# Designed miniproteins, single chains, continued (3), part 78

Each design is a single chain, and the fold is of that chain. pLDDT is the mean over its residues in the fold that is shown.

## One batch from the design tools (miniprotein)

Design m10699
Fold by ESMFold2-Fast:
Structure m10699 (fold): chain A 70 residues (1-70)
Amino acid sequence: MNVKRALELADEAVAMPDPEEALRRLADYAAQTGTTGMLALIQAGIKLGVSLEELERYSQEAYDQLLARL
């Protein structure tokens, strides 16, 4: 896991004009990379004030996509 990269990605996402698009892109990245993308998604969601329920939904979708690749 690359913590520095995850934090950089979260900061980039928070700077985007569309929070929904930013979170969707991070969820797709999490589905591809696992831990680094998942950490970035969670951190961005917290900074954007996304509800825990919505954040869990994005995390579950990314996890399901990871499992589908196995």
Scores: mean pLDDT 74

Design m10700
Fold by ESMFold2-Fast:
Structure m10700 (fold): chain A 65 residues (1-65)
Amino acid sequence: SMAEKEEALKAVIKEAEKAGFKVLEVKDNKITIGLEEDTYINLMRGMALQTEAALRGIEVELKLV
């Protein structure tokens, strides 16, 4: 449902922020997350978040900033 999707979206945003990512854009079921150059070591965490979010119907795009 739409309500379940909004809760999933909020949960993914909170996890991204805890992981040290910047949330650049949120639109519908898509979140764009920025990784700073010095956060390359956390790329694996970003990929794990992307995979988990996809299972919940949320699209996560990782971009360097």
Scores: mean pLDDT 76

Design m10701
Fold by ESMFold2-Fast:
Structure m10701 (fold): chain A 91 residues (1-91)
Amino acid sequence: MEEDRKKAAEAAREAAERARREGARGGAEAAGEAAERAKKEAKGIGAIAGETAAGVAAIGAAAGLVAGDDEGGGELAARAGEEGAEFALEA
């Protein structure tokens, strides 16, 4: 369980870093991969935490895309990913 939450948190942080580097679109792709990985590999509370972390990251990335500014959108996606990672660890 703890390792599953750690994996979900790492995936969310990766989505955040990718959002900062590539903008909201990169963050959205990474968040989608994180959600799929969380569902596939995590169980119990870890699965819920992983799906929630990925969902928060995806929402931030989508909001960034709607905002239409890759730099601003990237920051929104990155913040969502970081918050999702923190939530995954706390569960």
Scores: mean pLDDT 62

Design m10702
Fold by ESMFold2-Fast:
Structure m10702 (fold): chain A 68 residues (1-68)
Amino acid sequence: MAFAVAGASLEGAGGATQAVYDAGAKPIDLRPYKDKIAVVGETENREQAEKAAQAAVDSGAAYDGFVR
């Protein structure tokens, strides 16, 4: 398994979660930290995780995305 992680604002968190889900990741965690949110999506492999993280950034809802 690989995880897509997308960094978003509080207002952008819903959009980032939706983008990660639409790209084929299962949202498993949403962690608030001050004025920021880390959206975590579970995927079967690294390629899906990279697509999900990039989809969140491309949607404009996330300012950053990476794979873990």
Scores: mean pLDDT 80

Design m10703
Fold by ESMFold2-Fast:
Structure m10703 (fold): chain A 71 residues (1-71)
Amino acid sequence: DIPPAEERPAVLERARAVVRAGVPKLSREQQEKLLELLKEELERLRKEGAHPILLEVVELQIEGLEEALKK
């Protein structure tokens, strides 16, 4: 269930919106644990040759968590 290329901008925009709404509701400890899990997942997906859209979604989640942890 990989979105077509034409829908990539909409998929990424929705992913950013979900991250911005959800991540601040997590405790710092939960954010740190999730960040570690997502970094491991990204490395695994890269090794498995996952579709670029899936990599981009995980990268957006990592960026959102890193930004929240800077506060």
Scores: mean pLDDT 74

Design m10704
Fold by ESMFold2-Fast:
Structure m10704 (fold): chain A 85 residues (1-85)
Amino acid sequence: MKQELLEKAKKLEEEAKKAEEIAKLATNGLKNPSLRKKNSQKVAEIEKSVSPQEVEKYIEGVAKGAEGVAKALREQAQKLKAEAK
């Protein structure tokens, strides 16, 4: 049903928004050392499976990983919306 595809696309867009927020926080923390600790805490609040200390230690990997995930989720959502037509 068209409705199921639209609902799945909406969930993917919500997950993409979370990944985009993580990518922005991590990228800003990487570029600005004064923001690194604060932004690492915010990332850990969104991604509850990791500690703030672990985010700070691997912040470059977190930034690149989250950016890649956000792009993949957006692409999947667009495909589902196209199929729903």
Scores: mean pLDDT 82

Design m10705
Fold by ESMFold2-Fast:
Structure m10705 (fold): chain A 67 residues (1-67)
Amino acid sequence: MVEELRKYGEEARARGGIGVALEVDGKLQRMVLHVEDGEITGLEVFGPKEAAEAAKKKLEEALEQER
């Protein structure tokens, strides 16, 4: 798992972002965060549209609360 997450992070960087994975309804949703000057400027989510929207919302809420 750690090695797989590391490789995913490298691929996300190649795409110009930061790799993130969240569990939504028992499934891992992979995402690429685009960040500019410390602000989130974009989010790419892979998977079904419904799961992608749920993952995006959870990630945005978590980042808002942890800052």
Scores: mean pLDDT 64

Design m10706
Fold by ESMFold2-Fast:
Structure m10706 (fold): chain A 76 residues (1-76)
Amino acid sequence: QTAADLKEAGEHLKKAIEAAKKGDLELATKYALEAGKALSRIMGRERAAEALRIQAEQSEDPILSEALREAARELE
């Protein structure tokens, strides 16, 4: 349950990072949102959105940061 959701969130986040490195904002946002949805099953939408925003602030990739912020906004 929780462990499976954490693993799912991590796999989607990896795919978001890969898409962002390739310059694909749309695909990065899609995967970031899927990671957020998995996190929301554990901690609720508001806390999941906050986690995505914190990750965006710590990211040095501007495309990944934007994707994570958009995903957080969609979860709200």
Scores: mean pLDDT 85

Design m10707
Fold by ESMFold2-Fast:
Structure m10707 (fold): chain A 78 residues (1-78)
Amino acid sequence: LPESVKEEVKLLTNKGSNEAMDAALKGDDEKAKEYIKKTKKEVYELLSKYVPDEEAKKYAKKVEQSIKTSVDFAKSKS
């Protein structure tokens, strides 16, 4: 992957994670799920331009799981 694409994926993941965690901490679980789905889709669409479809799907799934874990962790502390 080009370095610029790696950086863009990182920025998308961090933004989506922060938005999902903020929504979940405010009690808006539906909004949190929307941010997770949106971030997964954006990462998949970006990566699908540079890597095989299976690799893009695998990475998007990892991003989704990472954000879900962050949301669950944030909620457990509240």
Scores: mean pLDDT 84

Design m10708
Fold by ESMFold2-Fast:
Structure m10708 (fold): chain A 62 residues (1-62)
Amino acid sequence: SRREGGELAARGALEAGSGAGAAGATHNQSVIDPEAGRAGAEAAVRTGSAEAAARAMLEQGE
């Protein structure tokens, strides 16, 4: 569930306080799906956005 995983990660990052929380949430995802997690983590670091991280994870899924 690539889309669902990305949405949940974005929601979790927002609830964790966004910004730094977004990087943490995407790091955890890399244990489950290394490629998606890595793309999400890079997007979070580059933009500081949970939404961008989720988008990157979804793109890796497709």
Scores: mean pLDDT 57

Design m10709
Fold by ESMFold2-Fast:
Structure m10709 (fold): chain A 65 residues (1-65)
Amino acid sequence: SVEEAYKLIEEARKLVATDPKRAVELISQVLAFVRELLAQGRIEEAKALYDQALAVTKEMLKAQN
């Protein structure tokens, strides 16, 4: 569900500094769900989740330099 995908994003944010491998796994699950939303025509929900996933990825890249 969209609510579960947002929970995965919140958990990934918590893990960026302490467990980056797990954070990557959670973001990968969110991106898979974004693809499902796009297939269902739920474009605005997919876009919002994708933007949040990108934000976490950018934060992770800065933390792991």
Scores: mean pLDDT 82

Design m10710
Fold by ESMFold2-Fast:
Structure m10710 (fold): chain A 81 residues (1-81)
Amino acid sequence: MKEVEELKELFEELKEEIKKNKKDKKKVAVLVSAIGILAAEASFLSDLARKKGDLKTAKEADKLSEEMKKAVKEIVKEMEE
């Protein structure tokens, strides 16, 4: 599904931006927040796909949402060190 691919692309772009700006804690906080918003969007797409009977797309979007949530937790932990 095109929307899931677009979210994957945005997620990769945000991760690269964080990597380039990791010393700027304020900028990293904003970028991490953006990944959180994308995770919510992926979860919403998963719910919509499941309601339509598209279980393959629902599973892919759920997996993406969980990957985004894991990335947020990992980046926040790195910011504490």
Scores: mean pLDDT 83

Design m10711
Fold by ESMFold2-Fast:
Structure m10711 (fold): chain A 63 residues (1-63)
Amino acid sequence: DRDLHERAGRELGLTPRQLDILYNRGRSLSPEELGKALGLSPEQAARLLGAFHQRVADLRAEA
């Protein structure tokens, strides 16, 4: 599971810090808190979180 998240993060151009935030806290932080943590607007943070989870799901489907 962590390996798939690391692959998704690499493909999306995430830094190790951004990957750790999305992996560990993406579901528990509000869009505003996530945006603050990532240096993004709340809307951008929500879109990035969605793209990250979608890419992880796609990678799982390829297995």
Scores: mean pLDDT 80

Design m10712
Fold by ESMFold2-Fast:
Structure m10712 (fold): chain A 68 residues (1-68)
Amino acid sequence: MELVERLRELVNSLSPELSIEEQQKLLNEMQALAGEILATGTPEEQAEALKLLSQANDKLMAIQKARE
């Protein structure tokens, strides 16, 4: 659960107030953690990680649309 909890924290840290560089750093950390969970986690943890990645993508798309 620790990796899933960390991934959730990173997703919750995504905000339009962050710089592009800060958003890229969070994305890199999320990808690394998701990769670890998908390689070593239980099926439940893998499903949660995929859900969290989907939520992160939705947040990023919303931030990009707000800037355009």
Scores: mean pLDDT 79

Design m10713
Fold by ESMFold2-Fast:
Structure m10713 (fold): chain A 74 residues (1-74)
Amino acid sequence: KQKAIDDIIKETGIDAKKLGIALYHYYVEGKSLGEAAKIGGYTPTELSSLLRMLQDKTGLSGKEIADILLKKYG
């Protein structure tokens, strides 16, 4: 039912480093979703859709996803 984040990245080809940077600016730096998305090279809709998909597949919070991506790929 729950997938590991690494499996999702492998299956989807998501740029884990760019996503990690965007989520860091959103959750750690306290930037708006729009500002965080721009830094990561996403639209706000793209970033929110990716985050929701990852949350739904992993069962992790957005901050937990950010922490994992930065630790492994940042």
Scores: mean pLDDT 80

Design m10714
Fold by ESMFold2-Fast:
Structure m10714 (fold): chain A 85 residues (1-85)
Amino acid sequence: RGIAVVEEAKARLLERAAETGFVSVEEINAIAEELKARSPPEDHPYIDDFKALLLEYADSEGRVSVEAIEAATDTLLSYLRAQES
């Protein structure tokens, strides 16, 4: 379900951020498209929601920090866990 794909997206983003401490909007878009290509259509809305949330954290240079990735992940996972009840 959506929790699994969000956790995978987080892992991919943190791998990209490992050298610089951030990911670009272009990198976020690339990871989202990679995940959609390998995921069933029912998971696509979760990928789109996570992408949209990450983009809200982007700075004026289009960068999303490791801290922002973690914050966005925690926010979305809390929402998804509430929906599984």
Scores: mean pLDDT 81

Design m10715
Fold by ESMFold2-Fast:
Structure m10715 (fold): chain A 79 residues (1-79)
Amino acid sequence: KLSQEQIDRAMRELTKRRHPEIPSGIRLSDVEEALREAGLSQEQIDKIIEILKKEGKPILDEDTFHISDVEKALRKLSE
């Protein structure tokens, strides 16, 4: 399970990589880089991407999501 420290670090890394035209948005590839930089394992990253693709609401295109949806996915892995 994810610790609160890992979630806080992930949220900082996600915010650094937000979409240039959509302040609330982030590209899927940038989500993967942010989570890797935050110290998440590949298994944890894959689970978050799975949750985003199934439960997240894409914006602009199929690969751009709200940062709030990524946070929700991170919270699910902390339970």
Scores: mean pLDDT 79

Design m10716
Fold by ESMFold2-Fast:
Structure m10716 (fold): chain A 83 residues (1-83)
Amino acid sequence: SAAREAAIARIRALLDGYVAAGKLSPATADEVLDAVRLGLALDMSVAALRAQLDALLASQGVPAAVREELVADIAAIVEEARA
């Protein structure tokens, strides 16, 4: 859908900002974007997507404060796209 493609583009831009700020590696950003693409394609709940993204970021050694911020930002974009 157009709303899903727009949400993916916004999340890509968000992830690029985290990489530019040194908060996230490009490789981890790509893995997060792939997980979001799959989650949106499968119509995953925001709660399930949040849990999956936090677990992925934790496995990559991303600090809790960065994980909480990024997951919340992604969830807000997804919720807006589903409104």
Scores: mean pLDDT 86

Design m10717
Fold by ESMFold2-Fast:
Structure m10717 (fold): chain A 111 residues (1-111)
Amino acid sequence: MMEALKASFLASAENLKGAKVLADFGGKKIGEVSEEKQKLYEVSYESLKNGDGPIVFIWLPYNASKEEIEKAIEEAKKLSTEEKKAVFILFTDDPATQAALAAGQAALDAL
């Protein structure tokens, strides 16, 4: 079950790590992805892929500053590399975060 949840979040993070533009299922453009957010999604993907055990969630406001994003990235890297933890960084009101949360909820509901 934890493996199914991890796989769901990993798939979401994989889709986000390369995204320069976000679009909905119908292909409607939602917005551009900043370089800082792209780096955050890459770190989330690598942390989920290589980490073991319970997923550690780091929550950021949608309009998080560059400094807040960079601090979250460094914390996630530390947890992933030093403690080998699976880490997923989320923006509370970001459409990508909402999609990732929905995917995680669907995995839990499949329990």
Scores: mean pLDDT 63

Design m10718
Fold by ESMFold2-Fast:
Structure m10718 (fold): chain A 73 residues (1-73)
Amino acid sequence: MERVWRVVAYEVTLEYVETSSGGLVGRVLVRRTLQSAEDPSEIRTEEFAHADSVERAEALAAEARAAGEAALE
């Protein structure tokens, strides 16, 4: 059976992690909640995580948020 999945929730978390040197790195976690178009009770969650410098992590989080807004429209 061909199933169509829609994005029903999109969460972007930017986390600041201290290094042993006292610096900061950024960790971006993107979580998408997908719902089956044929069965609304069938929910799936997809997660993507990336750690990088604070500036790169902030840029990636902004891109992910923009993509999530587009997917929810």
Scores: mean pLDDT 74

Design m10719
Fold by ESMFold2-Fast:
Structure m10719 (fold): chain A 109 residues (1-109)
Amino acid sequence: SLEELLKELEKIDPEFAEAIRHLMTKVPKKYRKDFEEFVKVLIELYLAKKRGEDISEYGKKLNELLPKAAPVFLYLLAVSTTEEDRKALARFQLFFAEVTQDVDLKTPV
């Protein structure tokens, strides 16, 4: 579950876990399932990378989910009006960059 993955992430980087929890409260219900799947794969990839495990399957799944997650991310950018929202979004962007640093991302068009 997302909550179990967030607890594992919190042990390594509590700031990233907090940012994800905050942003999930802002995702509209109709997009929550797709965005939650995307976030779960990001956390699994991050944890696998920290353990020195093979990340190839997580990278493939991430590329499959990107086209569904990208519009939700743009929505979050548009509705992030408070300082707390912007800090959470910035931390999530750093998390995404760190997780995907060694992954060949295909640009969703």
Scores: mean pLDDT 81

Design m10720
Fold by ESMFold2-Fast:
Structure m10720 (fold): chain A 56 residues (1-56)
Amino acid sequence: MPEEIIKLKKALDSLQPRTLSQAEQIISMLDVPEENREKLLELAREYIEKRKEEEA
């Protein structure tokens, strides 16, 4: 899991997705196990929510 989290964080910082659909596409590129995908989606959702807060 830690390796996948590091890859996700790096991809989020680089690509800065603004929608959950973009985050799902990024996670799909990481080719992580299905059990880890739900956790990574939750982290990506939190990232997007945080960015939206900063825009508001």
Scores: mean pLDDT 75

Design m10721
Fold by ESMFold2-Fast:
Structure m10721 (fold): chain A 80 residues (1-80)
Amino acid sequence: SKLEEVARRMKALLEEAKARSKDPFVQEFLDQQIKVLEDFLAGKISLEEAQKKLGELAEQAYREHPEALRELEELLLELA
C-alpha cells in the first residue's frame, strides 16, 4: 500500500541519517524511531499508536537535548 511505501521510505531516510550522524544521542533517538516504524510495518502496532510513540520520543528528545534535535533536523533537511 502507499502508506507502507511511505513508512519504508521514512525508515530508509532515518537509517541514512543515523549512518551520517556521529552523535550517540542522535543515533539512539533514530534507532528508537526506526523500531517504531518497523513495528508498524510488521503489523504489531496501528498507525495511531506509531504516531503517538513517535510524538512521545520527539517531545522527550526536545526537552532533554534540544540542540541535538536541532542538528538532526538540519541533517534531515540536507538528506531530503
Scores: mean pLDDT 85

Design m10722
Fold by ESMFold2-Fast:
Structure m10722 (fold): chain A 75 residues (1-75)
Amino acid sequence: SPLELADQMRAHVDALLEKLLSEVDDPEVQALAQRWYDLAQRVIADFEAHGYFSPELVAALQEAADALREELLKL
């Protein structure tokens, strides 16, 4: 069901953030990871509420993911 899928997505996003924050002791990476996490939660909530993804939120999430990836590559 869509609700079960949303719960699974939240669990995976939570686990990934926890792992990243535990393994990377860099404040810029942690700030970017938090921004990515906050946007991911908004995308999941939007899907749960409406059954679709806002293009604007998906674009913002992609930009946040790209910024996080670029900063991780500098380590």
Scores: mean pLDDT 83

Design m10723
Fold by ESMFold2-Fast:
Formats: C-alpha cells, sequence, structure tokens
Structure m10723 (fold): chain A 72 residues (1-72)
C-alpha cells in the first residue's frame, strides 16, 4: 500500500539519520544527509516498478554522496 511505502521511506531515512548522529556529525551535516536520503527515497518510490531494495539503495547512495561533501 502507499501508506506502507511512505512508512518504509521514513524508516530508511530515520535509520540513516541515527547512524549520522552516532558518528558524531554536526547537526547541519545530519540534517543535510537525512534530507538527501529522504528525497532520493521519495524519487525512487515514484517509479511504480521500484522495489524496497531500489528505494534503500537510492537513499544510501544520496546519504553517502552528501557525507563525502561534508568530509571534504
Amino acid sequence: SEAQKNLFVNDVATEIKKEAIAQGLSPEAVEAIWEAAYQAALDALSDPNATEQDIRDAARAAAAATLAEYQA
């Protein structure tokens, strides 16, 4: 269902945010990483053929790219 998919997107983004906080990143970096992960997951969800793994992979890739920018 759409509600279950929306919950999944939120759960994935929240888990990534928790990991960023646990790593001791700044509040600004944590927010940027969460926002990037959440938007990438939503974009992936817009594809009706996207699997949960596709959504998870998109969120993780966006989070990793954003983290790299803050560690440069």
Scores: mean pLDDT 84

Design m10724
Fold by ESMFold2-Fast:
Structure m10724 (fold): chain A 93 residues (1-93)
Amino acid sequence: VEITLTATVTRGPTTVQYTGTLETSAENVKSVQLTLQPQGGESGLRPTQSPVSKDKTITITMTAPLQPGATAVLAGQVEVDDKVYSKLATATL
């Protein structure tokens, strides 16, 4: 089972946009889900989670305040043949 997880961050004047994409070539996909979790800082930045999907490609976006070294962890989960495969990617400004 191949899982490609891509996390990117784009700088705006006052905000950053995190984008996460999961792609899989797996047959018999039962569920796919993405979670974007900003790292560090005070309360207020909650994780963003995608709907559960059966699509082999899903994308999630999140906007957060611009901070030096802004970073988020992207977590991807794919369920295939009653096994759950997980992968992590990090986007840092």
Scores: mean pLDDT 77

Design m10725
Fold by ESMFold2-Fast:
Structure m10725 (fold): chain A 90 residues (1-90)
Amino acid sequence: SPQEQIEAELKRYDENLKKAAEALLNDDSMSKEERIERLKDFIDTAISVMTLNLSKQLSKEQVQAFTERLKARNKKYLEEFEKKLEEKEK
């Protein structure tokens, strides 16, 4: 179903996002600001690719709902990532 396809894409995205964030959190060669910017770039690129792929199989309304859910989740994830970077500096 379209819902199952969206949930499968979200699960894969969440796993890849966690790996990217963990790699950035452990990359001491970058500033805090550079790590945050790289994670934002990763998120933006991944959303664009997933939205393009889903638009081939799902309605415009379904793609919009998916994108809105992702934006909310990503905002929270970035806030938690920034907090983890602050905790590492102490």
Scores: mean pLDDT 82

Design m10726
Fold by ESMFold2-Fast:
Structure m10726 (fold): chain A 82 residues (1-82)
Amino acid sequence: SPEDYVLEAARAANAGDWERVAEIFEKALRDNVPLEVLNRALTALGLPPAKSKREAARIVADWLRDQGHEEAAERLRKLAES
């Protein structure tokens, strides 16, 4: 369900499992999850809402890079560019 993406993202972030956060957003983007669900997941991470799915991917990528997870950030950045 849409709630599963939000809850999984929050759980992974609370555990400090940044790789799992990246995997959840990668799967959500590939599964073409609605922007509303992505924005709820962003809110659960304390991030600003996005105007598009590409912007959501960029927001998470930039946040992961700032946390020191450059490989995970690059995967999401590539999804934002496609």
Scores: mean pLDDT 83

Design m10727
Fold by ESMFold2-Fast:
Structure m10727 (fold): chain A 90 residues (1-90)
Amino acid sequence: SDAAFDEELELAREQLDEIIADSSASPSVKEQARATREVLEEAERNGLSHEEVLRLIARKLAEIARRLAKEASGGERERYLALAERLEEL
């Protein structure tokens, strides 16, 4: 397996777990993070390629970033929107 891919995948799981555990995150954002983690596990179980798994993660993280942007204001909102746009480009 590609060690760089394995590191990115583990980091993505850790980031989702951090969002789920974050006391400042809304219930809606936490539900989206849990759903994203479930989709990631399902994709790996179904034998999707590493590229397909990463693309799926990026899309789901972009959804979370857009939800966070909706709950934020000012510079924080702009940062989340920029993150979402970057992730949507892969």
Scores: mean pLDDT 74

Design m10728
Fold by ESMFold2-Fast:
Structure m10728 (fold): chain A 109 residues (1-109)
Amino acid sequence: SEKERLLEEGREAYKKGKEALQKGDYKAAIAHFTEAAKNFEAAGDYYGAGRAYFQISYAYEQLGDLAKAREYLALGEKYYAEAIASTDDEILQGVLEIQVAVARTALKN
């Protein structure tokens, strides 16, 4: 299905983004995570999209672009809020809320 294809392409792009982060290639990481976020969003996977945007925020912070880091942090928070609202799993909701708090704290230092 189209949704399954988008989720798979999103996961592959996310994996490539993580590999780029491990190498310190923040520009390549941003490109891969942007592709991941687009595919996850198109598939309705708000959690996947939010995770990708938090990674883009982190990569921009590493590049010293704090304005872009804050922009993508806010976008990640928006998608996580949609993911939290779309689930009845209280444990998952708590985990996602903690991930938002961690992402916010990273940009304060």
Scores: mean pLDDT 88

Design m10729
Fold by ESMFold2-Fast:
Structure m10729 (fold): chain A 73 residues (1-73)
Amino acid sequence: PLTPRPPLTEEERLQERIQAIGARVRALVDQLGDESVYDEIEEKVSEPLKKGDYETALEILEEVLAELEARLA
């Protein structure tokens, strides 16, 4: 069982959101069979992540997720 933690920092909350969106993106990439999406994500998020700009990285991932969902519609 996970022990309840005190309220997370903003950075930790953003990292958790990134992980959650990442899991959804992986599920959609699996469904599409297009692994090149991972290369696109790495190129777009690497610089924000290196700068600790998790908010920008999250926004980029949300845009990729929306594009993948549109491709499957």
Scores: mean pLDDT 76

Design m10730
Fold by ESMFold2-Fast:
Structure m10730 (fold): chain A 61 residues (1-61)
Amino acid sequence: TPPVLSEEEREALIARLTALAERSTNPATVDFARGMVGLLRAGRDVEAALAARLWDATFKA
């Protein structure tokens, strides 16, 4: 099936999650961010798209 995220959307989300993992001091937040990057790189776009929606609801200014 075609991916839920475009290549640009996937790369943007990977960058945001990588930045979160880099700046966070909370191990659970780091594990979440790294796990989602892993899912995105593995092409598990459904789980990644759900994470993106949660991200936008929680962390968008």
Scores: mean pLDDT 67

Design m10731
Fold by ESMFold2-Fast:
Structure m10731 (fold): chain A 93 residues (1-93)
Amino acid sequence: MEAAQAILEALRRPVRVAEELGDTEIAKLGQEAIEAVKSIGTVSPIEALSKAAELLREALARAEKAGQTELVRATTAALGLVEGLLAQAQAGA
């Protein structure tokens, strides 16, 4: 439970940074990624984490085009954590 909570807190950081910068689209993508992770138990972990990674990749591409270095850093860190969890879920399958 502790590890899952830490990952959700890490995913919250890109949403917070996007909100502080006024980027509502990236904030929405980050929130949808959090909801995808929370859907583990309703859908498979692989499905949930794949969706979260897809949403974070869109958020990262948008942040890069906007030149928002802090948001790029926060989103890259969150994407790395989700991709790490996805790799663990796939190794267990």
Scores: mean pLDDT 80

Design m10732
Fold by ESMFold2-Fast:
Structure m10732 (fold): chain A 96 residues (1-96)
Amino acid sequence: SMEEKKKEIREKIREIKKEVEELKENIDDMDLEQLEEALERLEEIIEELEELLEEAKKLGDKEIEKEILEALMDVGVVELAIAVKKVVLLKELEKK
């Protein structure tokens, strides 16, 4: 049913949001290699969210579309935080 499809999409969004929050919480403890791996994982998450957004548009569910766009915004915030952390670590390497 359409309701079962909407429930599946919402569960995937919930799992993604949890993973993104866990990545955000761990940024301060990451080295440069781990930060690069986190960025690669966030790119995979963006692709999955874009696929879910297309599915939500086909279902005509504006609330699910909004939830996906909010998740994409959260990913963007985490990508910025990783970029800031990379700059900090590179500056620390220059002090050696």
Scores: mean pLDDT 88

Design m10733
Fold by ESMFold2-Fast:
Order: structure tokens, then C-alpha cells, then sequence
Structure m10733 (fold): chain A 74 residues (1-74)
């Protein structure tokens, strides 16, 4: 069954010292690479939709790895 997760782009931007736009791009690209979909919500959150829990976990793990990499190079 399809599963969803909601990520707060503003909170992640503050945590990793990135712009909200960079966080949204990283989450969207990571979701797409994992076979999931990402949508920016009006409240500034990103909703990731995946066909399985395994795909969702892969998308989230990839996004957080990329956010950490960008934060460490700043």
C-alpha cells in the first residue's frame, strides 16, 4: 500500500544551515531517485509518497545523507 511521510523543510533548513529551497530540492531529488514522489505543501513541508515502506525509507535516508553532506561542506 502507498505510504507517506511529511518533512518540515524550514526545520531541516535551520538544522543543516541550508536554504528552504535547497532542502526542498534535495528531498525532491532523493525521493525521485528512490522511486518516490515529493510534493511541496503550502505550509512549507514536503510530502513524500512511496509505493512501499522500503522505498520511503530509502528516499528519506538518501535525503538526510545529502543534507548532512551539504551541511558539513559549509
Amino acid sequence: MPVKAKLDAKELAEKYGLSVEEVVEIVTESAKAAGAEARLLPDGSVEVTAPSVETLQKAIDAAFAKLKEKAEKK
Scores: mean pLDDT 81

Design m10734
Fold by ESMFold2-Fast:
Structure m10734 (fold): chain A 93 residues (1-93)
Amino acid sequence: SRLAQLEEERRALEEQIAELKAELEDEEAIEKRAEKLLEEYLKKYKIPKESIGEEDKEKAKERARVVLESAIGLLEAALAFLEEQIRRLREEE
């Protein structure tokens, strides 16, 4: 059933949103994401690791939070669209 498939997709999106929101509240998870972003930035621009200060680490954490918030927003928009599709299918006789 198409309705059953959409209901399963809705549950998957709800779980993914919950996981990202939990990560946003977890300082250790944010630090790990920030470290990865910083490592990728250094590799891309060929910057030595010795050039990194505390300010750069804090900026990386802020960027990690912004990226997560953006991802959550996009998924919440997708969830709202999916819920509207489910509503319309339930109204078909």
Scores: mean pLDDT 84

